# Ledger of designs, part 79: designed miniproteins, single chains, continued (5)

Each design is a single chain, and the fold is of that chain. pLDDT is the mean over its residues in the fold that is shown.

## One batch from the design tools (miniprotein)

Design m18738
Fold by ESMFold2-Fast:
Formats: sequence, C-alpha cells, structure tokens
Structure m18738 (fold): chain A 84 residues (1-84)
Amino acid sequence: AMAEEVRRRLEIGDKVAKEYEKLSPAAAGVARGLIALGYVDEGRDNAKFTAELANRMTPEQREKLEAQGKRVGDAARAALEAAL
C-alpha cells in the first residue's frame, strides 16, 4: 500500500541520516534529501558516494537539495499523520 511505502521511506531516511551525521552534516542532509525524493538506494547504500557528492556540490546546490528533501519529507509525514 502507498502508506506503507511512504512510512518505510521516511524510516530509512531518518536512520541513514543519523548514521551519516557521524561523517558530516552535509552528507546527512544530502542523503536525507535523496531518500525523500525517492533515490533510496543512492542515499542509503553508498555513504562514500553521498559524501563525495556533498563535497562536490556548491553550498547553494546542497541547500536546494536539502530544502527540497525536507519539504517532501515534511509533506509525507503530514499526510501519514492525517491518515492515522
């Protein structure tokens, strides 16, 4: 069901971001953004790639990705809470 898929994606995003915070806040933000946008395998399964991507992005690009991921994640959480 769609609700189960959304819940699973949010749970994965939170867990991955928490682990990536040990590497860098920038890597955590990029991973959370990628997972929220549906790039779960990219954000979850390759910490080195996500850290390298964050380092190669400009601050403006990282901020935009993090902001988009946050907006999508917040909207998904609100929709899930409203459904419960």
Scores: mean pLDDT 67

Design m18739
Fold by ESMFold2-Fast:
Structure m18739 (fold): chain A 56 residues (1-56)
Amino acid sequence: SKLYGAKEIADFLRSLGFDVSEEEALELLKKLFGSDTVDEKQFEEIKKLVLDKVGG
């Protein structure tokens, strides 16, 4: 629960019905954070951004 990688991001996105690969999730992490892992606060921010896009 300290660090989350492309697998955890892809699993979350797939749980919402998005067709996302781990490679696509990795590219998203690198683009947004310059890293292949994120902490819990960064992961929560990703979740908020995705849910805001789905709910708007």
Scores: mean pLDDT 79

Design m18740
Fold by ESMFold2-Fast:
Structure m18740 (fold): chain A 94 residues (1-94)
Amino acid sequence: SDEELEEAERLGLAIIHRALAGREVADEEIRRFLEMMRGHPELFRKIVEAAALFAQESTDPVGQARLLAILRRMAELDPSRAAYIDAVIASIRP
């Protein structure tokens, strides 16, 4: 369980870091991540919150915009999680 959770968290953070670095994150990769998180709702929340904090603390406005776009795309690809993701994005202050 702990090893599985650590691996899932590591994969989620890798997607975040790739987005911040300006690399393409395909819809298929986002869908795979969302499917992986289906069994781990608390970890999903922690990763989304971490992504929002990384966006808020980013000194690169382009990287910040890309990460926020990934979060919004997750909401579009999985409408069942959209309300939660939108609430997290709305909690970020400029």
Scores: mean pLDDT 78

Design m18741
Fold by ESMFold2-Fast:
Structure m18741 (fold): chain A 65 residues (1-65)
Amino acid sequence: SKADEVVEMARKMGGEEVSLFDALMAAMLYGVDPMKMNLELYKLTGGAEKASLEQVREAVERVLA
């Protein structure tokens, strides 16, 4: 799935806890809207500097819904 591809790329860039920059870059590489991705990650993390891979997956799924 698109979420699986984004999560795997984010993991390769930043490991198990990725920076918001790495998460957004991974999303962009697979055609996921980075503005929507940033908003959904903000909602999930509460504005934290890093996101878990589970949060990255959930954000992608929310953007694509």
Scores: mean pLDDT 86

Design m18742
Fold by ESMFold2-Fast:
Structure m18742 (fold): chain A 87 residues (1-87)
Amino acid sequence: EERRKELETELENERKRAEELYGKQSIYDGLASRYNSLAERAEKEDPELAKQYRELADIYNKLSTEYGKLADEEKKRAEELQKEIER
């Protein structure tokens, strides 16, 4: 059944894409956490460096949020494809 094979291929691609995007989310979330910790340690001795670390943490938090949204969209597409295959 050609249509089922096409849907299975699309499902595999969407699942792989979602996994890659969740991976990016996790990386940027970790970087944001790391730079927030660096900012806290620098705050007393170098407030300007601490400010730069907080700005980097904010950038990484925004990237993490964006990749998470993209991953959720791909996950929803995969769930819809899975439902179509099961019909």
Scores: mean pLDDT 85

Design m18743
Fold by ESMFold2-Fast:
Structure m18743 (fold): chain A 109 residues (1-109)
Amino acid sequence: DPKLEAAIEFVDFLITELSKYPVEEAIKIIREAAKVSKNPEVRALLLGLIPFVLIRATKGVAKPLFEGHEETALRIYELADEIIEAISKVDPELAENLRKKKQELDSKL
């Protein structure tokens, strides 16, 4: 499923970009982005990234990080523009990197 593959790649990219920060800073970015979102689903999806950031930080690259979370990955991808907008209020550079990745993945669908 090309859409599922794009969704998994997008979420893995998001966690990888967040993992470039110290864990405490990555969690702070997620929490602040969740606070600025008016969409309860976007807030829940953002906060739901925290366990994945912690797993990435403590165990490194786990394969497959999103196996068994396909529905969540698809929903993050469907709401990616709203998630990116929320992140843009906290970290504009991270948001721009995510926007470019989303555009790349959309071009393959």
Scores: mean pLDDT 82

Design m18744
Fold by ESMFold2-Fast:
Structure m18744 (fold): chain A 82 residues (1-82)
Amino acid sequence: MEGKELGERAIELANRADELAARGTDPELRLEAQMAAGVAALSGGVAILLASKGKDEDAKEMGELGVEQGRRALELAERGVA
């Protein structure tokens, strides 16, 4: 159930990044953070769906992509607020 857990983590990171990005004063960094958060949320959702269908390897790959993009989104959002 690794892909599902990664997908849930990706969505969590995306939500945190979106909340932080909304406080940002740099419109470029805010947009980049929001775009990365969008990719993280989509990839996380797909990972959960694939895991529910028993596509464990595909779910893990999508979940890992989602977590990577979620971490990137959070980093960009943090740069925009400080």
Scores: mean pLDDT 85

Design m18745
Fold by ESMFold2-Fast:
Structure m18745 (fold): chain A 72 residues (1-72)
Amino acid sequence: MNEELREAAEELRRRAVELARKAAKEGRMDKVKELAEQTRRTREELRKQGADEETLRALEEAAREIEEIAKE
């Protein structure tokens, strides 16, 4: 179970960051902020489901990177 959640979180991290950079390049800062919020919500939901620290860390790093993109 937790290994599947970890793989899903890593994939979500990669896709969310890629989408955020694409949206920022297009001037869609609203989309970048939405992606950051969705990533944080996913992290909180996975924490409630007992996801391991590695999974939660990956999502935290993704959310942080997306938020940095939003500040640009």
Scores: mean pLDDT 77

Design m18746
Fold by ESMFold2-Fast:
Structure m18746 (fold): chain A 105 residues (1-105)
Amino acid sequence: KVSKIIAAAIEEIREDRDRGHLLMAIVLGEEKELLEEIKKQDPETQLKAAYYLIPLLLAHGKVDLAEELLEYAREVYEKNRDTLSADTIAKFDAAERFYSLATGK
């Protein structure tokens, strides 16, 4: 069963509107449960999650979890490339570039 905060965070990803529940999940230590819930979503939502969540994870020192999410999102991208919207592809590209610039990788 998912928490109220994680459920709200998933809605924010789907709606492309960050209302603070992604940050709240990290502050409350629910970031791993959020990642597992993201893995249950559709490919578009999973890739948009990388865009919204990776900057927040890195800002809070959760580098290993940001890397795990990016690796997962990359696999989703490779398997679904031909069916993804251009907007979602652009968001995933932005997430990869942000991670590279923030970590030097």
Scores: mean pLDDT 86

Design m18747
Fold by ESMFold2-Fast:
Structure m18747 (fold): chain A 95 residues (1-95)
Amino acid sequence: SPLREAEELINETMERIANSKTSDEILKILKELVERLRELGERTGDEMIKRLAEELEDVYEWLESNKDLMTPEQMKNEARYRIYDAWLRAQRQAS
């Protein structure tokens, strides 16, 4: 299902963020997630996944705007929290 594909992309992204060393790497990884979710939403027509991609683009913009105010570890924590929060909200709406 599109939801399972999205879950796999998020889990892959979480692992990549955990293994990143710089704020720029975290931002690159998140940008790739947004692009992949956007493509998935377009391919499947799943409105929840399209909204998730939009929410995660907002997360990306917020993190980019604040990257110089945070350490890489703070960036990882903020990215993980915001991605999981968006994902959990998306699942509640889909259920």
Scores: mean pLDDT 87

Design m18748
Fold by ESMFold2-Fast:
Structure m18748 (fold): chain A 92 residues (1-92)
Amino acid sequence: AESGELANKAFLLTNHAIVLLKRARETEAAGNLSDAEKLASMAKVYAKKAMELARKAKSLGNFRAYMIEARAGYILAEAEALRTEVRKKIFE
């Protein structure tokens, strides 16, 4: 079903965002602030796309998409917070 395919794509994009966010945190810890900001921005893009696909899957009746949207939203918020923190350090 289309709803299942959308939910699966949203799940994969959420996992990509999680990996990018982890890499952004590791890169920030290593002192590479510019690369950390770039990775956090990429995590944000993937998380936003995952939320869009999850919302579409929800509208088609896919119950699993509720969990995926919530997780993607959490990762989006974490990526936004990290990006803001890293940018503040770059401009100080």
Scores: mean pLDDT 88

Design m18749
Fold by ESMFold2-Fast:
Structure m18749 (fold): chain A 94 residues (1-94)
Amino acid sequence: GRMAYERALREAEEHALRATEAVQRALAGGDPVRYGREAVEHGRRGVEAGLEALRAAPEDDTEAVARAIGALLKALGDAIGGGLLGGKELFEEA
């Protein structure tokens, strides 16, 4: 239902934001393994919540579907960015 969609979308957008912040901290000279790991973890949670928002979105609400896809893609991009910034060490843990 709409409440489930709105909750999942908020969770996806919040995790995507946290992943972006972690990527930015790594790029600003922070520990790339630490912040890369944080970006991957928040990005993963954002993708999971974004998929839940997609499943809960009304099929006829193109805007709701587009917002869920946007949050999911942003979270996925931040997870990939975090993995790249964490480098070989983070990829060897996966």
Scores: mean pLDDT 82

Design m18750
Fold by ESMFold2-Fast:
Structure m18750 (fold): chain A 73 residues (1-73)
Amino acid sequence: GVKPKTVTFTGPFRDGETVTVTITDDGKPKLVTAKVRGNTVTVVLDPSYGVDVKITITLPDGTVIESDVKLPK
């Protein structure tokens, strides 16, 4: 079975808030939403994604957090 990959971000998040996440794999952006727990956001990535992905998190107040992630494949 193929397991989903996860990435956890810590930032100025508010517990219970919903944030917009843009995941870019091989130059192709995909929009998802994620729910904040405490001060963290956990993003679930499709196991078919490549080793290098770009993740951009946009908060409801307009704050943007960007991260480049290397995933084991």
Scores: mean pLDDT 72

Design m18751
Fold by ESMFold2-Fast:
Structure m18751 (fold): chain A 60 residues (1-60)
Amino acid sequence: SDLAEAEAEAALTVENMEQMLQRFKKKYKNDPDLVERFEKRVEAAKQKIAEALERRRAAA
């Protein structure tokens, strides 16, 4: 099912983004402004993925 594949891909993408954020926080722990900007970008990207997935679920 295209929907099941899309959900699995979305979950993996979000997990990878969260792992990148954790590594970014560790690397730039002395730059809270840079970390906050990156967190906001990750959150915006997660929101777009969730919206796209929700629309696919509603259409399925």
Scores: mean pLDDT 82

Design m18752
Fold by ESMFold2-Fast:
Structure m18752 (fold): chain A 68 residues (1-68)
Amino acid sequence: SAEEVRARLEELLARAKEAINAGDYETFDRLDAEMALLLATSDLPEEEKAALAAEIRAELQRTLAEVA
């Protein structure tokens, strides 16, 4: 379901933010790829996939800016 996909993405996003804060860019890259794959293989409508991808991108960019 959309709710299950969103919950999993939020879990992966939290882990990705932790990796960025730790300077663990190998783990970040892996988690980023996992989130992209989850979205690509989900049965969500195209508009919902785009919205979730934009939200994830914004959160990751914000976290990266905070550690720069």
Scores: mean pLDDT 85

Design m18753
Fold by ESMFold2-Fast:
Formats: C-alpha cells, sequence, structure tokens
Structure m18753 (fold): chain A 88 residues (1-88)
C-alpha cells in the first residue's frame, strides 16, 4: 500500500530525475510547450498519489493503475496521452 512516507521518498528521487530529463529534452530540441507538458504529467502523478492515500481500497487501485498507464506513455514519449489518462 502506498504511504505518505513513500510519497515523500518518491518526490525526493523524482525531482532530480525530472530535472535531468528536462535538460535532455531541451538538448534534443523539445519545445518549451512539450517540456511544460512533461512537468504537468509528474505534477498530476503527485496529485493522484496524494489522493490515493485517503481513497478507498478500490479507488486507490484505480488511481495507481492510471499512474502506471501514464508512466508507460511517458516512457514512449507520449506526454499528451499520459496527461489524458491522468485527467480521466
Amino acid sequence: MFSEEELENYKKYREPFVEGMEEILRKEGASEEEIEKFREVFEKIDELLEKSLTASPEEQKELLLRIGKARDYLIEGDFEKALEVLNA
């Protein structure tokens, strides 16, 4: 089960990762709009993780599945679909 301690630890490791990925994206010619969407995906993931801490077991499972699906789209570089999944 995802906990507040796990969320804090995730954010600690996530920040350097996101910063590094933004730098790579800029070097590869990504637009500022694309980089903004990349940031928004992680912001939404954080929001859903926080929401999952107070959710019912059924809602928590659904939220974690959505985060997992969005993460798969992030790996594929599809930030638009990642955001769509997180906002559903």
Scores: mean pLDDT 76

Design m18754
Fold by ESMFold2-Fast:
Structure m18754 (fold): chain A 82 residues (1-82)
Amino acid sequence: SEYEKVLKEAKELIEEGRKAFEAGNYEEALRLYQKAKELLTSFKQYALDNNLGLTPAQLKEIDQLIKEAEQGIEEAKKKLAE
């Protein structure tokens, strides 16, 4: 499904962002987390517009991944400001 494909890609982007952050590549981490957030927020809007019938559990998982990406963005920005 589109949901499964988007979730897989977003999780991979978040994992790549974490690896970049751990390696000290904060600019790359920021880009990866921003890409994950954009993918998830765009898909959430698409799902609402097309009434895909996402379950409450699926919506919660999307929102949790968005928060995770946002946390990564903030942490990467803090490191880049140092």
Scores: mean pLDDT 90

Design m18755
Fold by ESMFold2-Fast:
Structure m18755 (fold): chain A 97 residues (1-97)
Amino acid sequence: EALELVRRAKLLLEQALELLEKGAPLETVALQVEAAIDELRRALEVSPEKEPVEEALRYAEKALEAVKKGDVEKAREYLERAIEKAEEAIRRLEAKE
């Protein structure tokens, strides 16, 4: 449950980063980040490993703010950090299965 939600969030964040790097419209990037945030919020409610999920969510929210401001470089940095924290959450959740 939590593992599947974080895996979906990571995929959405990776897709957002790819779109950003390809110069896609920032509105399209924002939609992918918002979808990832929704998955992370649901994961946080059900996850036994809250800290890495909370960190992934915080970086995803910062990435969304940067995208809305048109700050492509900060959006990239925050997306990369959100992906790293989502990956950490996945590793911790997989270790418990």
Scores: mean pLDDT 86

Design m18756
Fold by ESMFold2-Fast:
Structure m18756 (fold): chain A 68 residues (1-68)
Amino acid sequence: MVTGAELRKMSAEEIAEFIREKLGLEARASSGPTDDAVLVEENGKLVGFFLVSREADRLAAFLNEQAK
């Protein structure tokens, strides 16, 4: 299981790589003016959007559900 505290130590690109490599989901990092984001997509549809610094706990919960 991954925690929000662990995700806060990672860059958006490192998180996107982790999602691609460990969960087999389509994921990419995006830089914004205030926060970097991780976007999770399935068949070209956005299924998850997470601001890395603000939403790390929500992202961790999402990833742990996907890993079940």
Scores: mean pLDDT 78

Design m18757
Fold by ESMFold2-Fast:
Structure m18757 (fold): chain A 65 residues (1-65)
Amino acid sequence: MDQAKTAVQKLIDLAREAGLTDAAEKAEQLLKQGDYAKAAIVATNALMDAGIPEEEIARAVQEAL
């Protein structure tokens, strides 16, 4: 699904921009496997653990869709 793929890619990009390289790499591997849900969870959890608010993550994803 194009929207799910776009959303996951945006989450991965945000994780990389935040310096969360390991999480971004794991999420990319899951995306390549077609596991969009797990890729999104990995990237989102890493961003939240880094102190990026859930609201900002959600807005960035919605803006990419």
Scores: mean pLDDT 80

Design m18758
Fold by ESMFold2-Fast:
Structure m18758 (fold): chain A 91 residues (1-91)
Amino acid sequence: MKEITPEEFLDMMNEHKRLKALPEEERLRVLGERVIDALKEMSEKYPEHKEEFEKLRNEIVEALQAGDFDRLRELIEKAVKKIKEVNLEKL
């Protein structure tokens, strides 16, 4: 389904401005937590991709606990890309 509206774009811009005000490490922690929540929702919404989303969620949790910000950034980018690919496939 089409989910991109002007209101959604504005909401994303407001979140982006808030996140830019944070130190990079704190910003990555906030993004990691949001991606964990998004991956949980995606695993419930798309059971066929559940194993892949749960694996990514667990890897992000481990990176957060270890304070491995390089790995956390890599995993966030990978998770966001995967979420977009699955959502686009279901259009």
Scores: mean pLDDT 73

Design m18759
Fold by ESMFold2-Fast:
Structure m18759 (fold): chain A 84 residues (1-84)
Amino acid sequence: DLNKEYAEWEKKYGSVAARVARLLYESKGLDKEKIFELIKKYGAQEILDKIEEKLYEENKISDYEAELKATKEVVEEIEKEEKE
């Protein structure tokens, strides 16, 4: 039950971290260990801010599909930065 796992993440890591973890999981299919590694390394709020900046840059109203697309782009940029 994915909703149960998201509720446990919110309880353990807070609402922002749980939201970011859900977006990372549903956009890129990242495993739980990699998701929380990224959140710990870059910060949950900082990742969320990058996602919101991508949505603003594309002049879109934030809906869940647009947030997933923006999250995927943010993850790809982070992965590119880590390879440099």
Scores: mean pLDDT 76

Design m18760
Fold by ESMFold2-Fast:
Structure m18760 (fold): chain A 115 residues (1-115)
Amino acid sequence: MTVEELRALADKHYERAKQEAEEFAKILSEAVGEEIGQEYLDKVLKYIDEFRKAETAEEAEKNYQKASELIDEAVRLVVEKGTPEQAGRAILEAGEFKSHLAQALIYKRQAEELR
């Protein structure tokens, strides 16, 4: 696999993670209100943007960890204050988000190692 192909795969998973973050924010808004949902979305999109702009895999991993911690805290809020159905949906969307962002990180790291 070429560096260009690895970067394209990282970008694909990055865009999927962004979509999952936006879907998660809707569930969070339904459970705890639009104000908290919007604050979450603004913060997670900032970490995802910093992840994409990171020049090294190490810097990207730091932003992955921040985004992962933020969504875990938001899941706890939905579990505490939401319905059982909202909690189930939040856990699944958080899992999809983390999966896609982790795949983006792995491809970004592999592209760096081929230099």
Scores: mean pLDDT 88

Design m18761
Fold by ESMFold2-Fast:
Order: structure tokens, then C-alpha cells, then sequence
Structure m18761 (fold): chain A 80 residues (1-80)
């Protein structure tokens, strides 16, 4: 389900932040960072869709920009 996919993506983002951050983050700080990234990406995708960009164009733009795989997966889920 899309809900299960979303939870898996969110967990990948949490794991990335915990593993690649040189500082100890609290669970609340990790959750806030994950939510900020989700809100930012979804806002950008919504704006691009409103400007007439196709789903494929949006996904391709994120790949071309070097977005991490889990961000590309989230964008694909948003445009599905």
C-alpha cells in the first residue's frame, strides 16, 4: 500500500539522519528534520504540478539534480 511505502521512506530518512549526523540527535529532532524535508519536497512537487510539469518531468528533474534515492522514491509516490 502507499501508506506502507510512505512509512518505509520515512524510516530510511530517519536512519540516514541518525547514521550520517556527527551529533547525537533526539528522536524529536530527527522527526522534525524528516517532516521538514517531506513538507519542502511535497510543496515543491505541488508547485511544479500547478505550473504544468508532468509527473515524468518532475521525477527526471529530481534525478538530474542528484537527489538521494529515497527522495526520488517519495517524489514518485507523490506524482502517482
Amino acid sequence: SSAAQMQAIRQQMRDHLRSNNPYTLTDDQVDQQVQRVFDFVSSQVAAARARGMSAQQIVDAYRAAGAPPWVVQYVQLLVS
Scores: mean pLDDT 81

Design m18762
Fold by ESMFold2-Fast:
Structure m18762 (fold): chain A 79 residues (1-79)
Amino acid sequence: SVTSEQNQNLRSLANGYLSGRDLFNARADQLNAQAEQLKRQGETQELQNEYKQLLQRADDLQALADENSRLAQEYLDLI
């Protein structure tokens, strides 16, 4: 039925957002690990600036992961 097809599409969309959440979280973890490694390499202004940029990018990716989780839940709540 149309309702069954709509529910299937909503589940597919939700799963897409959950996959995006997992990808963004994994990338944020990688950037945080890179930031910690960079912090151990030295104390130049360039390294400190790159460290801050990596942390900001990781934070932005975590925010995207949270948004994807919220959107997934909204679609699942429609089923």
Scores: mean pLDDT 88

Design m18763
Fold by ESMFold2-Fast:
Structure m18763 (fold): chain A 67 residues (1-67)
Amino acid sequence: DEELLEKLREELLALAEGLAAKAKELDPSATATIDVGEDSITLTIKTSEGTYVETVDLNEALEELLE
């Protein structure tokens, strides 16, 4: 179960990094920040056209997976 939670965090972090890289490729002025917490991962992407923020609650995601 610790192994599953670690894998989930790693996959979500990889996804967030991929999205950040794509955003920078489309808009060179874009900046991306990834905040990794014990219970959540927050991705913030700022572009010339606006700001995108997405927060994933790891406890909620894990509960949905186990159901």
Scores: mean pLDDT 76

Design m18764
Fold by ESMFold2-Fast:
Structure m18764 (fold): chain A 66 residues (1-66)
Amino acid sequence: MKKKIVIEVPGITVENAEKAVKKARENKDDIVVMKDKETGVEAEIDPEATPLQNASRLARAADEAA
């Protein structure tokens, strides 16, 4: 069974995305999601993508939600 792991972050930054990507790489059989506390938007972390690419994906989701 795939678990959903939500990592709440205080902002959409590459540093926070690095932590989320690391957790996704450790839990590749699970779904790891990064959630921005400010906007409430979530994006699934791609463990094969860079932290910058993952941060950019979450930023785009925040822009679309606004």
Scores: mean pLDDT 77

Design m18765
Fold by ESMFold2-Fast:
Structure m18765 (fold): chain A 86 residues (1-86)
Amino acid sequence: MKEKVERLKKKYEELVKAVKEGAPVEEIEKIIEEILKLGSELRANEDPEAMEELEKYAEELEKEKKEEFEKAVELVLPKKEERYKK
C-alpha cells in the first residue's frame, strides 16, 4: 500500500510538471488516467489509512497547485466536449 501511495504522489507531481511545461493534451490525459487507475486500485484494497493519506495529499496539492490542476482539467475536458458535441 505505501508503495502505491508513493507512486500516486509521483503521478500527481508528474501531472503538475507536464501542465507547467506545456506537454501535449494526450500526455496530460494519459497521466490523469494512470492517477484514476491507481486510485481505484487503492480503494479496492479497502485501506482507509492509505485513502486518508491520499485525500490529504490531494487537498494539499490542490491548495498549493490549484491553478495547475484547474488548467489540466480544462485542457482535457473542453477538448473532449468539443470532440463529442453534436
Scores: mean pLDDT 66

Design m18766
Fold by ESMFold2-Fast:
Structure m18766 (fold): chain A 95 residues (1-95)
Amino acid sequence: NEEVALKLEKIDVIKLSLEQAIELMKEAKLPKEKVEELTEEILRLLSEELDKLGIDEEVKEEVLALVRKAFETFDTKKVEEAAELLKKEILKKAE
């Protein structure tokens, strides 16, 4: 299914973008308050993208929580966990 393949590729782009954002914030040594502001804006934009992908509210909230934790701790493994959860949801809905 080409539509499913495109959604999975979009998730890979989102994952790469989030990992890059974490790296840039960490390297820039931004104040905690600025990291928190940018994290909330990123989560808002991510929420809108997940709505466009047709992700269920329960899965969306879990993904947003993982991404929030990733930015709070600069832990890209949490971004990987969020991406895998999104891919599982997309594949499950394709069945």
Scores: mean pLDDT 86

Design m18767
Fold by ESMFold2-Fast:
Structure m18767 (fold): chain A 62 residues (1-62)
Amino acid sequence: PRYRILGQVPEHVRGAARRIAEATPVGAVVTPAELAERIGISVTTARAALADLAELGVAERV
């Protein structure tokens, strides 16, 4: 699935979700596979982190 980054992550967000937010500009549309390669994490971790960001309202699936 593809996700659009909507804004800043809360300061308490850590790990892969924070690295994704720091590596991608607001408004960017990304896939888990693209992020996994860019950040050096697994595709499974990237999917979980993007789902967490979507739950927080910081990303949306498009």
Scores: mean pLDDT 79

Design m18768
Fold by ESMFold2-Fast:
Structure m18768 (fold): chain A 77 residues (1-77)
Amino acid sequence: GSSIEELKKKAEEGVELVKKSLDIPDPEEAEKLAKEGLEILREVLEIAKLFGGPPLIEYAEKKLKEAEEIVEKWKAE
């Protein structure tokens, strides 16, 4: 599997995709980009659960929660 640093970078990429979705004027395209970011973050969390220690799992959960909160706020507005 990827190194811990690579997994952290992938988590950051997932969050950035979700943030970029806020700049997309088309709702369908915005939703697709947000889903891609969330899928990356879910994959990172699953890898962390299988191969990482508690600190990596906690980091991945925090990043996923951050992205989910962005999507929920976008969906509510």
Scores: mean pLDDT 80

Design m18769
Fold by ESMFold2-Fast:
Formats: sequence, structure tokens, C-alpha cells
Structure m18769 (fold): chain A 99 residues (1-99)
Amino acid sequence: PVIKAEYEGATLTVKADPETGKVEASVEGKGRLEAKSLEVEVGPETAKITLTVRDKESGAEGTGVAVLPLSPSGSGFAAAGISAIGALTQASLEALRKS
């Protein structure tokens, strides 16, 4: 699944692969938004995802955190984790807007 959100003329794209558990964040367009860091901490049954976005002109930062259930096979995220990726993306941008 792919989640997209917009900030000041740039598009933040977060891609999650439920089969592999891989998460990527990228920014496209001419705007102030930067994907500063994406941290993934994989445990035996869950993965903790921390996404920090930054406004390059103001220096303000927004951080979102989600804990995702892994699939029963341990190879990727359970389906419920996809909703958490969307919430993570929105939370990071909302935190940035409030800064």
C-alpha cells in the first residue's frame, strides 16, 4: 500500500510492503518538506515505526510513531498495520503544522 499526503507544494509518500515489512518514506515536488528520518525497530511480533518530517525553511519538525503488528508468518505487517501507516503519515504532518 502507498499513502500520500501534501504539505506546502510537496507530496510525502509512505510505502509499506505488508509481505516484507519494509517501510519507505520519500518527498517529491518543489516545497519546504523533507523526510528527515524513518526508523524501524523490529521485534518478534511488532515493528515500531518513527517518522520525522521537517520544514526546510522554518526548521520545524513533526514526529509520528506507530506500532505495527507483524504477520503470523513473521515476514511482514498484518493488515491492521496498513491503517497505522496512514495514521503515522498524518500525525507527523499534523505535528509539523502545530510547530
Scores: mean pLDDT 73

Design m18770
Fold by ESMFold2-Fast:
Structure m18770 (fold): chain A 97 residues (1-97)
Amino acid sequence: GKIKYSEAEKKVLEYIEEARKEGYDTILVKLNVTNEEEDLKKFAKELEEAIKKFIEENNLSYKEVELEVSNKQEALEIAALVFSEMLREVARRLKEK
């Protein structure tokens, strides 16, 4: 089936593929909020902290990348895709262990 990815989601997939080619398990996305919306900045920071906590709790290797976000939907879509890919890697490790 044809999956329609946003431009932000496409960049996430590209960064994950590059990181994996370099021997990393995942990416740690820094969500850079370029507008003055304080609620979005807090939301982005909470998503970053959730990603970092998952990485640390699962002993994943990571490459730091920065992506600009302008709204909560973009931030959530980026984080959701990163989490989906991390969950797949953790599942792979559990099967091979």
Scores: mean pLDDT 81

Design m18771
Fold by ESMFold2-Fast:
Structure m18771 (fold): chain A 79 residues (1-79)
Amino acid sequence: MLAEVLERYAEAIEPKDPEVAAGLRQLADAIRNHDLQRAAELSRELLPRVKALVEEYPDDKVLQQTYLLLAGMVKVFDL
């Protein structure tokens, strides 16, 4: 499920940025609770932070996948 993917990404990212990891866990909880407004808000807030981490760690595949997932979610929420 999407929430479980976000939690796994949070665990992998936590050593580099514990605040982004906490945000991803909050996003996973919002998705599980069907709180679409909070999920949209968290996705928009997290996207630029994860983008910055991808630029700092360009070889980190988990960060790249997290960015793509968040970017896709933001596009869906903005429809």
Scores: mean pLDDT 85

Design m18772
Fold by ESMFold2-Fast:
Structure m18772 (fold): chain A 61 residues (1-61)
Amino acid sequence: SMEDKMERALANLRATLAALGMPEEEIEAVVARVREHLEAGDFNAARAVVHEALLRLQARA
């Protein structure tokens, strides 16, 4: 189902952000925002949330 596909994608996102050193609380906030936009069908907003999170991690290097 599309819901199962979404949950798999969000689990993969969690694993990726954790591997990059993002704190658990921040990961859950990012995942929650991505989920909200995906459920609304706003794929551009979901993508923007992920990109902003990755840019913040790059800035901490």
Scores: mean pLDDT 85

